# Designs tried in a protein design run: designed miniproteins, single chains, continued (4). Part 70

Each design is a single chain, and the fold is of that chain. pLDDT is the mean over its residues in the fold that is shown.

## One batch from the design tools (miniprotein)

Design m14428
Fold by ESMFold2-Fast:
Structure m14428 (fold): chain A 70 residues (1-70)
Amino acid sequence: MPSNDLILEVYQFIMDNASDEDRQKLYDVYLRGLRQGKSTSDILLEVLNLAKELLPEYSDYLDKMMEKIK
């Protein structure tokens, strides 16, 4: 299970770097995962994969965060 610190790190990254439009897209993926009963790890991986598509300049940093979730 990802730590609370890692969950907060992902949240802070999105709040600091994503536009309001992209934050809405990322939040919708998060809510969808919760509604489908996905694990916290699966939800975070889906959110980070979308973040890589929306913010390709941060792809290397996001890959490192995804490694920590495994």
Scores: mean pLDDT 81

Design m14429
Fold by ESMFold2-Fast:
Structure m14429 (fold): chain A 87 residues (1-87)
Amino acid sequence: MVLEGKVEVTVNGETRILEPGDVFLAEEAELKLLSDRVVLEVTGGKMTLTIKDERVAVRINGEAPRILKKGDKLELEQGDVVEIEKL
């Protein structure tokens, strides 16, 4: 689901709605909700998703999935819908 001013993130079947300006790495509970596969940071209107798992398939806004590896980063925009699957 795409929401204006927010990002919907779905990781391993869990869905969360995130707002710009939050820093999720500052809170352990938020890190646990996003899964052990990815880290999401939101700072100053920029959202950065970092891949922690060896290989994942990432789909943004219903586009064709991209295969990403550990340490890869994606910048996200407000309203983006992100789906992540382990390979």
Scores: mean pLDDT 55

Design m14430
Fold by ESMFold2-Fast:
Structure m14430 (fold): chain A 75 residues (1-75)
Amino acid sequence: SSNLEEALKQTERDGREFLERARAGEYSDEEIERVIRRLLGLAKLAESAGNTELAELLRKQARELERLLEERRAA
C-alpha cells in the first residue's frame, strides 16, 4: 500500500539524517546505543508482522550505527 511505501521512505530518511548527525558528533555513545536497541526492537516487531523489508532496513541502520561506535572506540 502507499502508506507502507511512505513509511519505508520516511524510515530511510530519518535513519540517514540520524546517522549523518551522529557522524557529526551530535550524539553521545550512550544515546547511539539506545537508538541501536530501539531499531533492533522495531525490526523484531516488523518481522513478526511479516514486514521483512522494513525489518531489513532497520537492521541495516542499526549495523551502520554499530560501525560508527566501533570507529569511535578505535580512534
Scores: mean pLDDT 86

Design m14431
Fold by ESMFold2-Fast:
Structure m14431 (fold): chain A 110 residues (1-110)
Amino acid sequence: SEKDQVAEKILKLVEEMLLEIGKIAQETLSEEDTAEVERHLYNAHNRIIAAITEFKNNPEKTLEELFEEVKIQLEELYARIRPLLSEEAAEKVERIINDTLLRMEEEIAK
């Protein structure tokens, strides 16, 4: 369905964002702190995959409800990794997350 196609685009945007955040961690953090960030990225990815899967299996669920669930997961991800990041790295990650959220809003508004 068209809604399933938008949900798949949301997942791809999240996956691209997670790769960018992982790269920032690898370039700026110790191996130990990078592993901790990657653990949080992995957990967020799995929760978002679960949300997308549930959305596809629930015809009553709206794209707006899916977006709210994804947004909450991204906000929780940022809160968990922020203490591990330098101020500069945190600003870059925040911009990447905000850009991703705007791109998701654009896909849902179509």
Scores: mean pLDDT 90

Design m14432
Fold by ESMFold2-Fast:
Structure m14432 (fold): chain A 69 residues (1-69)
Amino acid sequence: SFLERLRRIAESTGNPEVVRHVEEYIRALEAGDWESARRHLEKVRSHPEARKGIEELERQQAEQVNQQR
């Protein structure tokens, strides 16, 4: 779910570099390479066209966790 939403955000930017970093992030997570995953996610977050969507997605995750308490 989260990863699918992240892919949709990347695709909505129309920027192939953002899409590539999201795909590398997912592959790194599947391989257990947390360092590589973190670096690719930071590169996605550095793009203004993706930043707002990712911030909203992360805020929504945090809100869901807080509401469970």
Scores: mean pLDDT 77

Design m14433
Fold by ESMFold2-Fast:
Structure m14433 (fold): chain A 70 residues (1-70)
Amino acid sequence: DEQRRYAIRLMAIGGAVASERHDGAKAQELIDLARQALSMPPEEAQKLLNKAEKEVGLSMTAPAVAPPDA
């Protein structure tokens, strides 16, 4: 269940984004990617995970990101 492992990690990242940044839209994007990962080859699912991790890392470390909207 390689796709499931990648999907679980994507969901965990989405949960962290939602909790720490109150960014429901970004969390939903990551959940949608997790659903896509379950239906694609493991190699492609891993690429999605790597991309999401990089984007979340940049967002969390970049102070220039817009403040929460809530």
Scores: mean pLDDT 66

Design m14434
Fold by ESMFold2-Fast:
Structure m14434 (fold): chain A 77 residues (1-77)
Amino acid sequence: SAALIAEGNRLAEEGQRLYEEGRLEEAAKKFREAADLWLTADPTDPNAALALEQLARVYEDLGKLEEAAEARKRAEA
């Protein structure tokens, strides 16, 4: 629905802002929430793939390399 798309966009924008502020754990949470909303509607949604790539980058910055690899695999699906 349009409302779910708008919520996903809001969460992704909030995640980007938090990432720029260095609030990495909070940024990861927002990107994960955005990706999960979009993937629930369409597992091939390119917006979800981009959010998962952003999530992987945040996890790498946190030193969470296994979680980063998992997010990248989800983005490629």
Scores: mean pLDDT 82

Design m14435
Fold by ESMFold2-Fast:
Structure m14435 (fold): chain A 69 residues (1-69)
Amino acid sequence: MEEAIELLKKGGEAVEKGDFEEAIKIGKEAYEKFSDEELQKAGEKLGKETKDSDLALNGSIAVLLGKEA
């Protein structure tokens, strides 16, 4: 789970910076390595640990971008 949280955090930071190419790359890696359920739990933990709901939301956006790419 630590790796999934780290990927969501990096993906979320990429989205926040407007680096959508990096966000897609990270999101695809997360989606290929982890199940939807694992990624949902990682997003919940990221939001709780950082107290940053925007970062957690943007991490989820990175995963969705990776799925669609």
Scores: mean pLDDT 80

Design m14436
Fold by ESMFold2-Fast:
Structure m14436 (fold): chain A 80 residues (1-80)
Amino acid sequence: SAADVDALRAEVVALIERLDSPARARLIAVADALADALKAGHLSLEEMVKGLKIRLREALPPAQAEEAIKAIEALAARLA
């Protein structure tokens, strides 16, 4: 549902807000755009997660990126 997508978006944004990264604001904008596209039916949940994983790997040190990705995958699994 749209409410479930908004709950996922809020948790992903809160996770990104805790990152000490110069890419924080850009990653939040990406998360918001992907969540809006998912709500509109333009993306699947799998495609949203894939998009976030790519952007996190580009923006963060490898260990921090993989930790954030694991947390996001666990959050997304609750909707699947």
Scores: mean pLDDT 84

Design m14437
Fold by ESMFold2-Fast:
Structure m14437 (fold): chain A 78 residues (1-78)
Amino acid sequence: MEFSPEEQARIEALLEQIREVIRQIMATGTPEQQAEAEAIVKETLREVQRLVEENAPAEEIIAVLEKALARLQEILEA
């Protein structure tokens, strides 16, 4: 899978944001919030792996990562 420099930058930015949100949940969240975050990460990794194997466009991978970030941010806000 080859992404444009702009697509790579967007994916890297999303992954950095996801890592930071996970770090905050693991540091300050309840056990329930931590378990929910872990489930979202595992689901997201499986879906991204499938999309990469199917040669899906970068837009689909970005959409999956954006959805994961939004779900993780909701855990922090709760």
Scores: mean pLDDT 83

Design m14438
Fold by ESMFold2-Fast:
Structure m14438 (fold): chain A 75 residues (1-75)
Amino acid sequence: SMEALDAEIEREKESILQTARDLMDEAVALFEALGQTDEAEEVRKKFDELIEKGDYLGALLYAAVSLTIARSKAA
């Protein structure tokens, strides 16, 4: 049924959004731990803008890249 398909699509979107938020939270925490509070604010702001636009895949990619950059600075 259409209701069952819509529920499945919504669950997949929620899963993507939750993964993106978890990655962004880790990236922000790492930037803050490095004393880079301005960078932490900027990546959070850009992430929130992508979510507001409904670009959940873009938000996921941006969060993953931001985390990779934060981890490289922590090494």
Scores: mean pLDDT 87

Design m14439
Fold by ESMFold2-Fast:
Structure m14439 (fold): chain A 118 residues (1-118)
Amino acid sequence: MEHIDEAIKEAGKAAELLKRGVETGDPELFEQAVKELNKAIEHARKARDYARALGVTEAAEHFDKAVEHFNKAREYAQKAVEAMRKGDLEKARKYGDEAIEHISEAVRHLDEAVRALE
C-alpha cells in the first residue's frame, strides 16, 4: 500500500477504537487508538517528505496539516486515557470526541494532498 493509503487505514482504525472507547469506557481502546495514530503520523510524514522531494509544495503543506491534526488527535486520545483512569468519564468522552474530529480533519487534508499531486 502507498503511505497515504496506510495513513488513511490507520486513521480509520483509530477513529473506530476511539468511538468504542467513548461507548464502553475502556481506557485500553484509547491506548490502542494512540498506537494507530502514531502509525498514521509516521506514514503521513513519509508522504509529506516525498511530496517535498517532488517539489509539489501544495501537497506537502496539506500533508503537514494532516500531521498537525493527527498530533492533536493523539494528544486528545492520551488525555482521554488519563481522564478515564481517574474515573472522569464525561471528560474522557469529550476528549475522545475531540480526537475523532481531528482525525476527520487530518483525513480531509490527506485527500486534498492527493488532489494536489494529480
Scores: mean pLDDT 87

Design m14440
Fold by ESMFold2-Fast:
Structure m14440 (fold): chain A 73 residues (1-73)
Amino acid sequence: SELPEEEKIKLMREKLEEEVEKLLEEYKNGNDEVVKKMLKEIEENFEESKDLLSPETREFVEKLYERLKKAVE
């Protein structure tokens, strides 16, 4: 009844990408406090799921997170 492993990884990546898009929207709107909170949530979600991601996908997500954190600082 669960999704195939490949689809699970794809959905996790899509969810992280959606969270990243929401964070960028808040950043563009000047909501720095909301952005900081969302960065923390993304960091927690990434840390929880990193063992379930392929090395390539994990590296991609990590780079996106680093880029956003740098942009907000």
Scores: mean pLDDT 69

Design m14441
Fold by ESMFold2-Fast:
Structure m14441 (fold): chain A 109 residues (1-109)
Amino acid sequence: SEAVELLREVAERLSESEEEAARELAEALRRAAELLEAGDYEGALEALERALRILEEHLEAFSEEEFDAVVRALEAALDEIARNAPELRKRVVELSARLGVLELKRVVL
């Protein structure tokens, strides 16, 4: 899965950060990748929501490159969940909307 690969790649890079928020985000992304690979879409969505909350709370702790990489991984994961678990689409749409708002906030930051 492209989403699993992107989540793992970003998590590995962020785990090496001196920023505590980046390391917490790395753990959430790694957990999302594990659950997504296992086909636990509900668990994966919960892990992605945790990742998004960390990103929202600590936006300034991330470089542009780190932020863009996290956003791409989250978008790929949300898209995979929406395709495979239609019962979760409403939650996916809500998280996608929150991510979109965060991208707009980053432009003015």
Scores: mean pLDDT 87

Design m14442
Fold by ESMFold2-Fast:
Structure m14442 (fold): chain A 68 residues (1-68)
Amino acid sequence: MRDEYEKLQNEILTALLQGDYEKALEAAVEAFRKLGEEKGKNAVLNAARSAFMPSLGKELVEEALKKL
């Protein structure tokens, strides 16, 4: 569980740093599916904060939940 959380958070962070919104959104959806709503939300928001894009993190949470 710990390694999976870190892996998914890093996948979202890497996509955001590369400017790949589509990939970041796909990774966010996967985080919600594998970690659940609470942990998935935390992974997305923490990744966005690490990328210095906190507003985009909130948008990714909303868009990922719409795809579930």
Scores: mean pLDDT 82

Design m14443
Fold by ESMFold2-Fast:
Structure m14443 (fold): chain A 95 residues (1-95)
Amino acid sequence: SELEERRREAAKMLGEVLVNSEKSQEEIKELEELGEEYEKKFEETKDKKYAGKALIYYGMVELAYYFMYEYTKEEEYKEKREEMEERVAEIEKKI
């Protein structure tokens, strides 16, 4: 119970930092673009190393949107997180 409360509070604190930092928002966008670049490279080459890189970048973006949602409770961040989860699931089906 206390550990779950501390984890939720930490997620909210991280989300506050991300939401209030224009630089963090730019970095999240860059991570998403890198995920898309490596996903495309995996599609072209079928080399699993590019799938792995895409999964790492999409996973980072998903985690960032999770923190932002825990802080704001705004539907936008939930939708963006679900989009990243869907991209991850589609790549995992191909490896």
Scores: mean pLDDT 88

Design m14444
Fold by ESMFold2-Fast:
Structure m14444 (fold): chain A 62 residues (1-62)
Amino acid sequence: MIDEAREIAEKTIEALKEKYPGKVTIERGDGAVVSVSVEGLTPEEIARLALEFSPVKTNPIP
């Protein structure tokens, strides 16, 4: 759970950096992401984008 959440957060941040190069500010604590800010975006917009880049999906049906 915790390791998966961390991996998803890192992947989302990399996607944000690719989409908004030079505009992403990340605060880290003990290797984990504490906060993320993007120049020109509100925290709500950042959260929405995070969901877009790291969606929670159901397991594939066999």
Scores: mean pLDDT 64

Design m14445
Fold by ESMFold2-Fast:
Structure m14445 (fold): chain A 61 residues (1-61)
Amino acid sequence: SPAAWLAQKRAELPTATPEQAWEIAREVNEYLASHPLTPAQTAQARDLIAEAVRRAEELRK
């Protein structure tokens, strides 16, 4: 399910390298673009993208 997939990607983020965090953001963005999601799932996906991008940028500083 979309919820399970998003939960798995979120669980991967805390241990991700900068490159892996960018990859997570890209994958979630592509998933959001290609799959019909509920408003709640869309919000979760957008929040995850923002967190992944923030983590990637923070780890590169």
Scores: mean pLDDT 80

Design m14446
Fold by ESMFold2-Fast:
Structure m14446 (fold): chain A 75 residues (1-75)
Amino acid sequence: MEVTEGEKNHYKALMYAFSGDVRGALEYAEKEAKTDPEGAYGTFRIVASRAKYLGDEETAKEAEKKAEELKKKIE
């Protein structure tokens, strides 16, 4: 069974976020947003939370901004 490109980007974003590579997580979340903006909204929120936990305030703010932009497009 083939996994969709959006699903691949989603899982990669989560793996990078939980491994501590929040910049890599942000990149894959942005790729997910091109195919699954609703799923990517949740992914950006996870990336923002992980970045804050790790002290990466710049990446956290970027991820929060991306999540808010997606929320406005899907509502």
Scores: mean pLDDT 81

Design m14447
Fold by ESMFold2-Fast:
Structure m14447 (fold): chain A 85 residues (1-85)
Amino acid sequence: MKEKEEAERLIREHSDDINSRGTHLTNLRNNYPGVGDFFDSITRLDDDANDRIKTLSKDDADILRRSLWSQYVGLHLDLRKQLAA
């Protein structure tokens, strides 16, 4: 629950970086291994999800969104492990 809220917060911050500050995201990805991989993975998931959502029914899109949230949580946990060394 708290971890999901934290993942949602990171996704919102990341979405703002993509939409308004793509160069900043690129610099993070290139200069900070681990953090960069996290953002790159989320960007790929968002791009794939957006393409799929356009072709799916609302029910299938909801299933995809739930799967996507689960993947975001997994990436966040992996990032935490990397940052903890």
Scores: mean pLDDT 60

Design m14448
Fold by ESMFold2-Fast:
Structure m14448 (fold): chain A 80 residues (1-80)
Amino acid sequence: MEKAVKAAEEEGFERVGRLGDVLLLKKQLSDDATAFLGIKEVDGKLRIAASGTGTTQEERDKAIKVAQEAAKKAREAYEK
């Protein structure tokens, strides 16, 4: 899990808190767009949820894509 979190932090995400066993991270992309990651390890397997917010659909889609790319890199780091 630590390797996955570090990979997300290298992509510009910062830890914002925990909800149970889920570690929450965010990356502010603009004043109106934020990418989010929820990271959890269950039974030795990495679980990542990627989402984004934005005032417009274009901003939201951009935030989601940034979160998805960071999630991919976090999974790759976890498998090594």
Scores: mean pLDDT 83

Design m14449
Fold by ESMFold2-Fast:
Structure m14449 (fold): chain A 65 residues (1-65)
Amino acid sequence: SYVKELLEKVGFPKSLVEEKAEEIEKAAKEAGLTDKREYEAVVRALAGLPADEEVLLRALRRLAK
């Protein structure tokens, strides 16, 4: 899973990766969030890490629909 790979890359514990990846993948599919950069920005923000603000805002606009 691409989302699982991102969650591991940004330092989430493996025990939480599976649960969080499922939740994020469901939300992203429903919102039509298919851009890998937008996915990465959302995952980084959820981990409390610096994310590209412009990309993150674009992703959040899609999720807010």
Scores: mean pLDDT 71

Design m14450
Fold by ESMFold2-Fast:
Structure m14450 (fold): chain A 87 residues (1-87)
Amino acid sequence: MLEEKKKEALEKAKEAAEEAERYRKLGQESSPNQGRGYDILATLYESAAENYEKAAEYMDIDEELAEIYYGGGESAIQAAKNFEASL
């Protein structure tokens, strides 16, 4: 179970990092006004990736910190999806 949770967190971190890179690239290729939205999305997905990676790191060390970081990742993903829906 613990190893499965770590794999899930690391997979979510990887997916968030890939999405962040995609939006960062779109921001560079877009007009300044459209690029701002993509840069915000990239930053939110970057935050999610960092939080999921930290969650995986802390799962063997501090369960409470791992839960906080995992929740931070989930919140960042939700914020990104809400922002995408408002575009």
Scores: mean pLDDT 85

Design m14451
Fold by ESMFold2-Fast:
Structure m14451 (fold): chain A 98 residues (1-98)
Amino acid sequence: MLERIEEAIRKAEEEGADPVVIRLLRRLAELTRELGSEREAAAELIRRAAAGDGEAREILRGALALIEGLDAAEAERAIAEAAREIEREEEREREEAE
């Protein structure tokens, strides 16, 4: 995935894509490098988006559109479904702490 994100950035820059799209892809690549895992980076972005972070939501929407070819509505549904799964996992973790 990180390789596909970096390739998408390169292609977007070469094609003169919207600077906002390029910025969002770079933020996704940075987070993936910081966490050392695409899975952890995706989970963190979904968690932030669910908490109302507009930047995280835009990054996920842009990445899904460019990498998977999803439209804005499909990307929003995918993000919402993933956010509900993370919320259920966090609730289960809290019950195990008791």
Scores: mean pLDDT 66

Design m14452
Fold by ESMFold2-Fast:
Structure m14452 (fold): chain A 88 residues (1-88)
Amino acid sequence: SSTQDAQNLQSIIDQMLQTDIRNQQQIQQLRQQVQDIYNRSTDPDIQGIAGSVGSIIDMVLSNPDYDPSMVQTSLQDQQQRINDMLSS
């Protein structure tokens, strides 16, 4: 369901925000979970958020020295989109 997919994305974002950016294995696992949600969801809002989160994770995987504060801000923006969806 869209609600379950939104809750799963929220959990992944929470895990990403708590994950050490140097833990490439954990970040790659989170990326795969986001891709799985993107592929299975029929909700365009869920697909949009999952696509955005996937892009943020790809940026981290490509440059692990990227500014953690910018990663945090981008993930929190997606977290707000999910909260708005779940609150409606």
Scores: mean pLDDT 83

Design m14453
Fold by ESMFold2-Fast:
Structure m14453 (fold): chain A 91 residues (1-91)
Amino acid sequence: EEKKREEAYNLAIELLLEILKKTTDRKLILRIIGALLRLIGMYLDGASPIEILEYAIETLEEMLKETTDPELKKLIEEAIEELKEKLKELS
């Protein structure tokens, strides 16, 4: 269980940081920082790998709805797909 939690957490953090590095949109930056802080809290509070991945997917899907930059949209879509694949693997 702990190893699966670490895998879920590390993947979610890595993908959010990758998107953070590629954006200059202040609102999106603040949303990513908020999501990173919540993921850290969830991990420390013992959230399951499924809960971690579901939160990350939901957050990215919300960000995708408000993103107009095609390069950034592609990165967010790819991140969602990677997280969904991991969720399927761990379910």
Scores: mean pLDDT 87

Design m14454
Fold by ESMFold2-Fast:
Structure m14454 (fold): chain A 100 residues (1-100)
Amino acid sequence: SMEELLDEIAKLVKEAVEIIRKIDPSYQEEVDRILELVEKMKKSKDPREQLELANEVLQRLVDIYKRLVDEGKITKEEFDKLSELIEKIQALVDELRAQL
């Protein structure tokens, strides 16, 4: 269901931001913004707004991930785990889009 997709997206995003926060605490403001968007996504009653918020969350995670890689701040284990989480979130967002 759409609610189950949103709950799984929220769960995986929370896992990703915890990894980011442990790698570099200077990303706290950006992490807080992502978590705010996740809460707005879950509270929305509009499927299109839910998809737009999910896409923004994913874009923000990818942007942080790329910066961590470029800055040499990420270990191979952290890289592999964040890549896996981002891939899973992308797949769920694609499923959410397919239900519209």
Scores: mean pLDDT 89

Design m14455
Fold by ESMFold2-Fast:
Structure m14455 (fold): chain A 62 residues (1-62)
Amino acid sequence: SLKEKLREAIFRSAELSMKAILYVSQALASSKEEGEKLREKAGELSEEASRIDKEARKEYES
């Protein structure tokens, strides 16, 4: 159902956001080069999380 798909999407979005936070935290303790790579990964995860959340809410509201 659309409601179940929304719940799954919100959960996945939250999971990706948490991974992004963990990568940022790890970057603070890493070398400059590794820290930049980890921050880039965190940015990608945050962007994907935002897309999933927005698309799922739009589909549910339609």
Scores: mean pLDDT 84

Design m14456
Fold by ESMFold2-Fast:
Structure m14456 (fold): chain A 67 residues (1-67)
Amino acid sequence: SMIDEIIEILKELKEKYPGKKFSLRDLALYVKQKSKNPEIQQMTLDELEKLVKEAIEKNPELKSLVE
Protein backbone atom coordinates (compact mmCIF):
# COMPACT_ATOMS: atom_id res chain seq x y z
CA SER A 1 0.00 0.00 0.00
CA MET A 2 1.06 3.65 -0.37
CA ILE A 3 0.98 4.05 3.43
CA ASP A 4 3.39 1.12 3.92
CA GLU A 5 5.78 2.56 1.31
CA ILE A 6 5.67 5.99 3.00
CA ILE A 7 6.35 4.35 6.41
CA GLU A 8 9.43 2.57 4.97
CA ILE A 9 10.77 5.78 3.36
CA LEU A 10 10.30 7.68 6.66
CA LYS A 11 12.02 4.88 8.64
CA GLU A 12 15.02 5.20 6.30
CA LEU A 13 15.04 8.99 6.84
CA LYS A 14 14.98 8.50 10.65
CA GLU A 15 17.97 6.11 10.43
CA LYS A 16 19.90 8.52 8.15
CA TYR A 17 19.25 11.59 10.37
CA PRO A 18 18.74 10.33 13.94
CA GLY A 19 17.17 12.97 16.20
CA LYS A 20 16.47 15.42 13.35
CA LYS A 21 12.95 16.86 13.10
CA PHE A 22 11.20 17.94 9.89
CA SER A 23 8.04 19.83 8.91
CA LEU A 24 5.24 17.78 7.30
CA ARG A 25 6.00 19.64 4.03
CA ASP A 26 9.68 18.59 4.16
CA LEU A 27 8.65 14.97 4.88
CA ALA A 28 6.21 15.05 1.92
CA LEU A 29 8.97 16.46 -0.34
CA TYR A 30 11.39 13.73 0.82
CA VAL A 31 8.79 10.99 0.14
CA LYS A 32 8.15 12.40 -3.35
CA GLN A 33 11.91 12.48 -4.08
CA LYS A 34 12.51 8.89 -2.83
CA SER A 35 9.37 7.13 -4.08
CA LYS A 36 9.30 5.36 -7.46
CA ASN A 37 5.53 4.83 -7.11
CA PRO A 38 3.59 6.61 -9.93
CA GLU A 39 0.60 7.14 -7.59
CA ILE A 40 2.78 9.10 -5.13
CA GLN A 41 4.41 11.03 -8.02
CA GLN A 42 0.95 12.13 -9.25
CA MET A 43 -0.13 13.45 -5.82
CA THR A 44 -0.01 17.15 -4.90
CA LEU A 45 2.21 18.09 -1.95
CA ASP A 46 -0.92 18.97 0.07
CA GLU A 47 -2.37 15.48 -0.57
CA LEU A 48 0.99 13.88 0.26
CA GLU A 49 1.26 15.86 3.54
CA LYS A 50 -2.12 14.42 4.60
CA LEU A 51 -0.97 10.89 3.69
CA VAL A 52 2.36 11.38 5.55
CA LYS A 53 0.43 12.55 8.64
CA GLU A 54 -1.80 9.44 8.42
CA ALA A 55 1.29 7.18 8.06
CA ILE A 56 2.84 8.71 11.20
CA GLU A 57 -0.45 8.32 13.15
CA LYS A 58 -0.50 4.60 12.17
CA ASN A 59 3.21 4.18 13.13
CA PRO A 60 3.84 6.26 16.31
CA GLU A 61 7.61 5.52 16.29
CA LEU A 62 7.81 8.06 13.42
CA LYS A 63 6.33 10.91 15.54
CA SER A 64 9.93 11.81 16.54
CA LEU A 65 10.49 12.97 12.91
CA VAL A 66 7.90 15.78 13.17
CA GLU A 67 8.69 19.23 14.61
Scores: mean pLDDT 85

Design m14457
Fold by ESMFold2-Fast:
Structure m14457 (fold): chain A 93 residues (1-93)
Amino acid sequence: SAMEKILKIEEEVLEELKPEAEAAYAAGGGPEDVRKLLLRAAKLFLEKMEEEGIPAEEIKELIERAIEILENSPSPEEASERLRALGEEIAAK
């Protein structure tokens, strides 16, 4: 199913970037390094979905919204807050 493919992509992206994100934060890389890693994760996720031909427009739209937040927020702190709100919106659905 499309959901099984999406979950596999999510797991692969999280596994690939998780140690780098944790290491950067632990080393005092700070919010800007987190923003860059999240942007890379979102773009990688979108790329993998397109490559697999997954017709999940709702998920694609959510990822594109996350990319827009990460690129267009005036600070990494505001990007983090906006992403938190997006995550809560998704969790409430």
Scores: mean pLDDT 75

Design m14458
Fold by ESMFold2-Fast:
Structure m14458 (fold): chain A 65 residues (1-65)
Amino acid sequence: AGNAEKGKELFEKTLSKIMSEHYAATSLTREDIVNGVPGTAIPALKDILSDQEIEDLFAYVETLK
């Protein structure tokens, strides 16, 4: 499973700026992280991050609900 502490660090470095301007992190699904969100600045992270980093990022997003 993912590590939420590592996911928080990844979120701060990759998505934090985008989320502040366009999208609430609590609305972000696992598919949104993997495939990106059409019509937003959120890219398909599966092409940028490893599978483990995606799991860590998703674990952090789950704590924001």
Scores: mean pLDDT 70

Design m14459
Fold by ESMFold2-Fast:
Structure m14459 (fold): chain A 91 residues (1-91)
Amino acid sequence: MKEAERLLEEALRKELEIAAEKATNLSEEEKKKLVERAEKEIPGLARETVEALSKSDKEAILAEIDAELAKETDPERRELLELVRRAVEAV
């Protein structure tokens, strides 16, 4: 569990770095908020995602993330959910 949490945290941080490189479609304020929120949420999201994966298959977890993305209106939260989705796909 702890090992999987660390691997997912590393995947999330890597996806955050990739997102930062593709900043041409984000304002500087949006970029700062995305990074700040992602950094605060990464440990909790990694733990929750690993726990969910232990109880369900990967496809089910991706479907739940997609459902949450469809109803999420906070742009920072949407970017964070997309980072989690990419990290889950990579694991």
Scores: mean pLDDT 70

Design m14460
Fold by ESMFold2-Fast:
Structure m14460 (fold): chain A 70 residues (1-70)
Amino acid sequence: SMEEFRREVERILEEAKEEIEKTTDPSEKDAIIQRAVARMVEVGRAHGVPREELVALIMKHVNELMDLVD
């Protein structure tokens, strides 16, 4: 369901933010964001989330994670 998908995305983002905070290397931070995006795509596909909704949600959260790297 969309609710279960959003909860799983929230967990992925919490893990990514924690890893970013523990990491000082910019290349490692980029890798963390890339892994988070890949996980969100896999979870979205598994839950049958429409492509437009999946893209919009991922883009919003990628922007939030990118702000932490800058």
Scores: mean pLDDT 80

Design m14461
Fold by ESMFold2-Fast:
Structure m14461 (fold): chain A 115 residues (1-115)
Amino acid sequence: MDELIEKAVKAIKAGDKKSATEYLTEAVLELLRELSPGAVTEESEKLVRESAEAVVEELIDKLSKIKDEELLKKMVEEIANSILGAVLTLEGEEAVKEAVEKAKKKVEELIEEHK
């Protein structure tokens, strides 16, 4: 887990949307597998990937400007948890939208806390 989050952080700092999406997807799938091995299906993997891609597209510019590496790591962890929560409770496009909305709120909260 920590290695995947660290790789996602490095990809975000580089502005690499593709690598950031891949590492974030793998991190969320690892969390999902830890909860229940049976929860990882082709459908849930696709939904996690689509959610990760949408979150990265929305937030990568803002996240790449974060100079505090520990704060950025915490933001990526909260993003992974936001995606996980959405895909566990919702399906299809609603899960993707919820993941983006929760991830945005968590990132904004962490920025305000560190002012």
Scores: mean pLDDT 84

Design m14462
Fold by ESMFold2-Fast:
Structure m14462 (fold): chain A 64 residues (1-64)
Amino acid sequence: SEIEKIKEEVRKLALETHKAIQDKAPSEEIAELFLKMSEALSKLPAELRAEVFDEINQELLALQ
């Protein structure tokens, strides 16, 4: 579904952002990734946005 595609895109952008921060990428690159992730999240209804945010945070925490 379109929602599943948006969730996948958000997850991909969040992982890329996390990796860029760990690799100490240029601030401009990190900012661009944050912007893209925020825009993708905004395409989701508020209810799904909270769910996706929690899923991604759990995944990122597991990487630490």
Scores: mean pLDDT 78

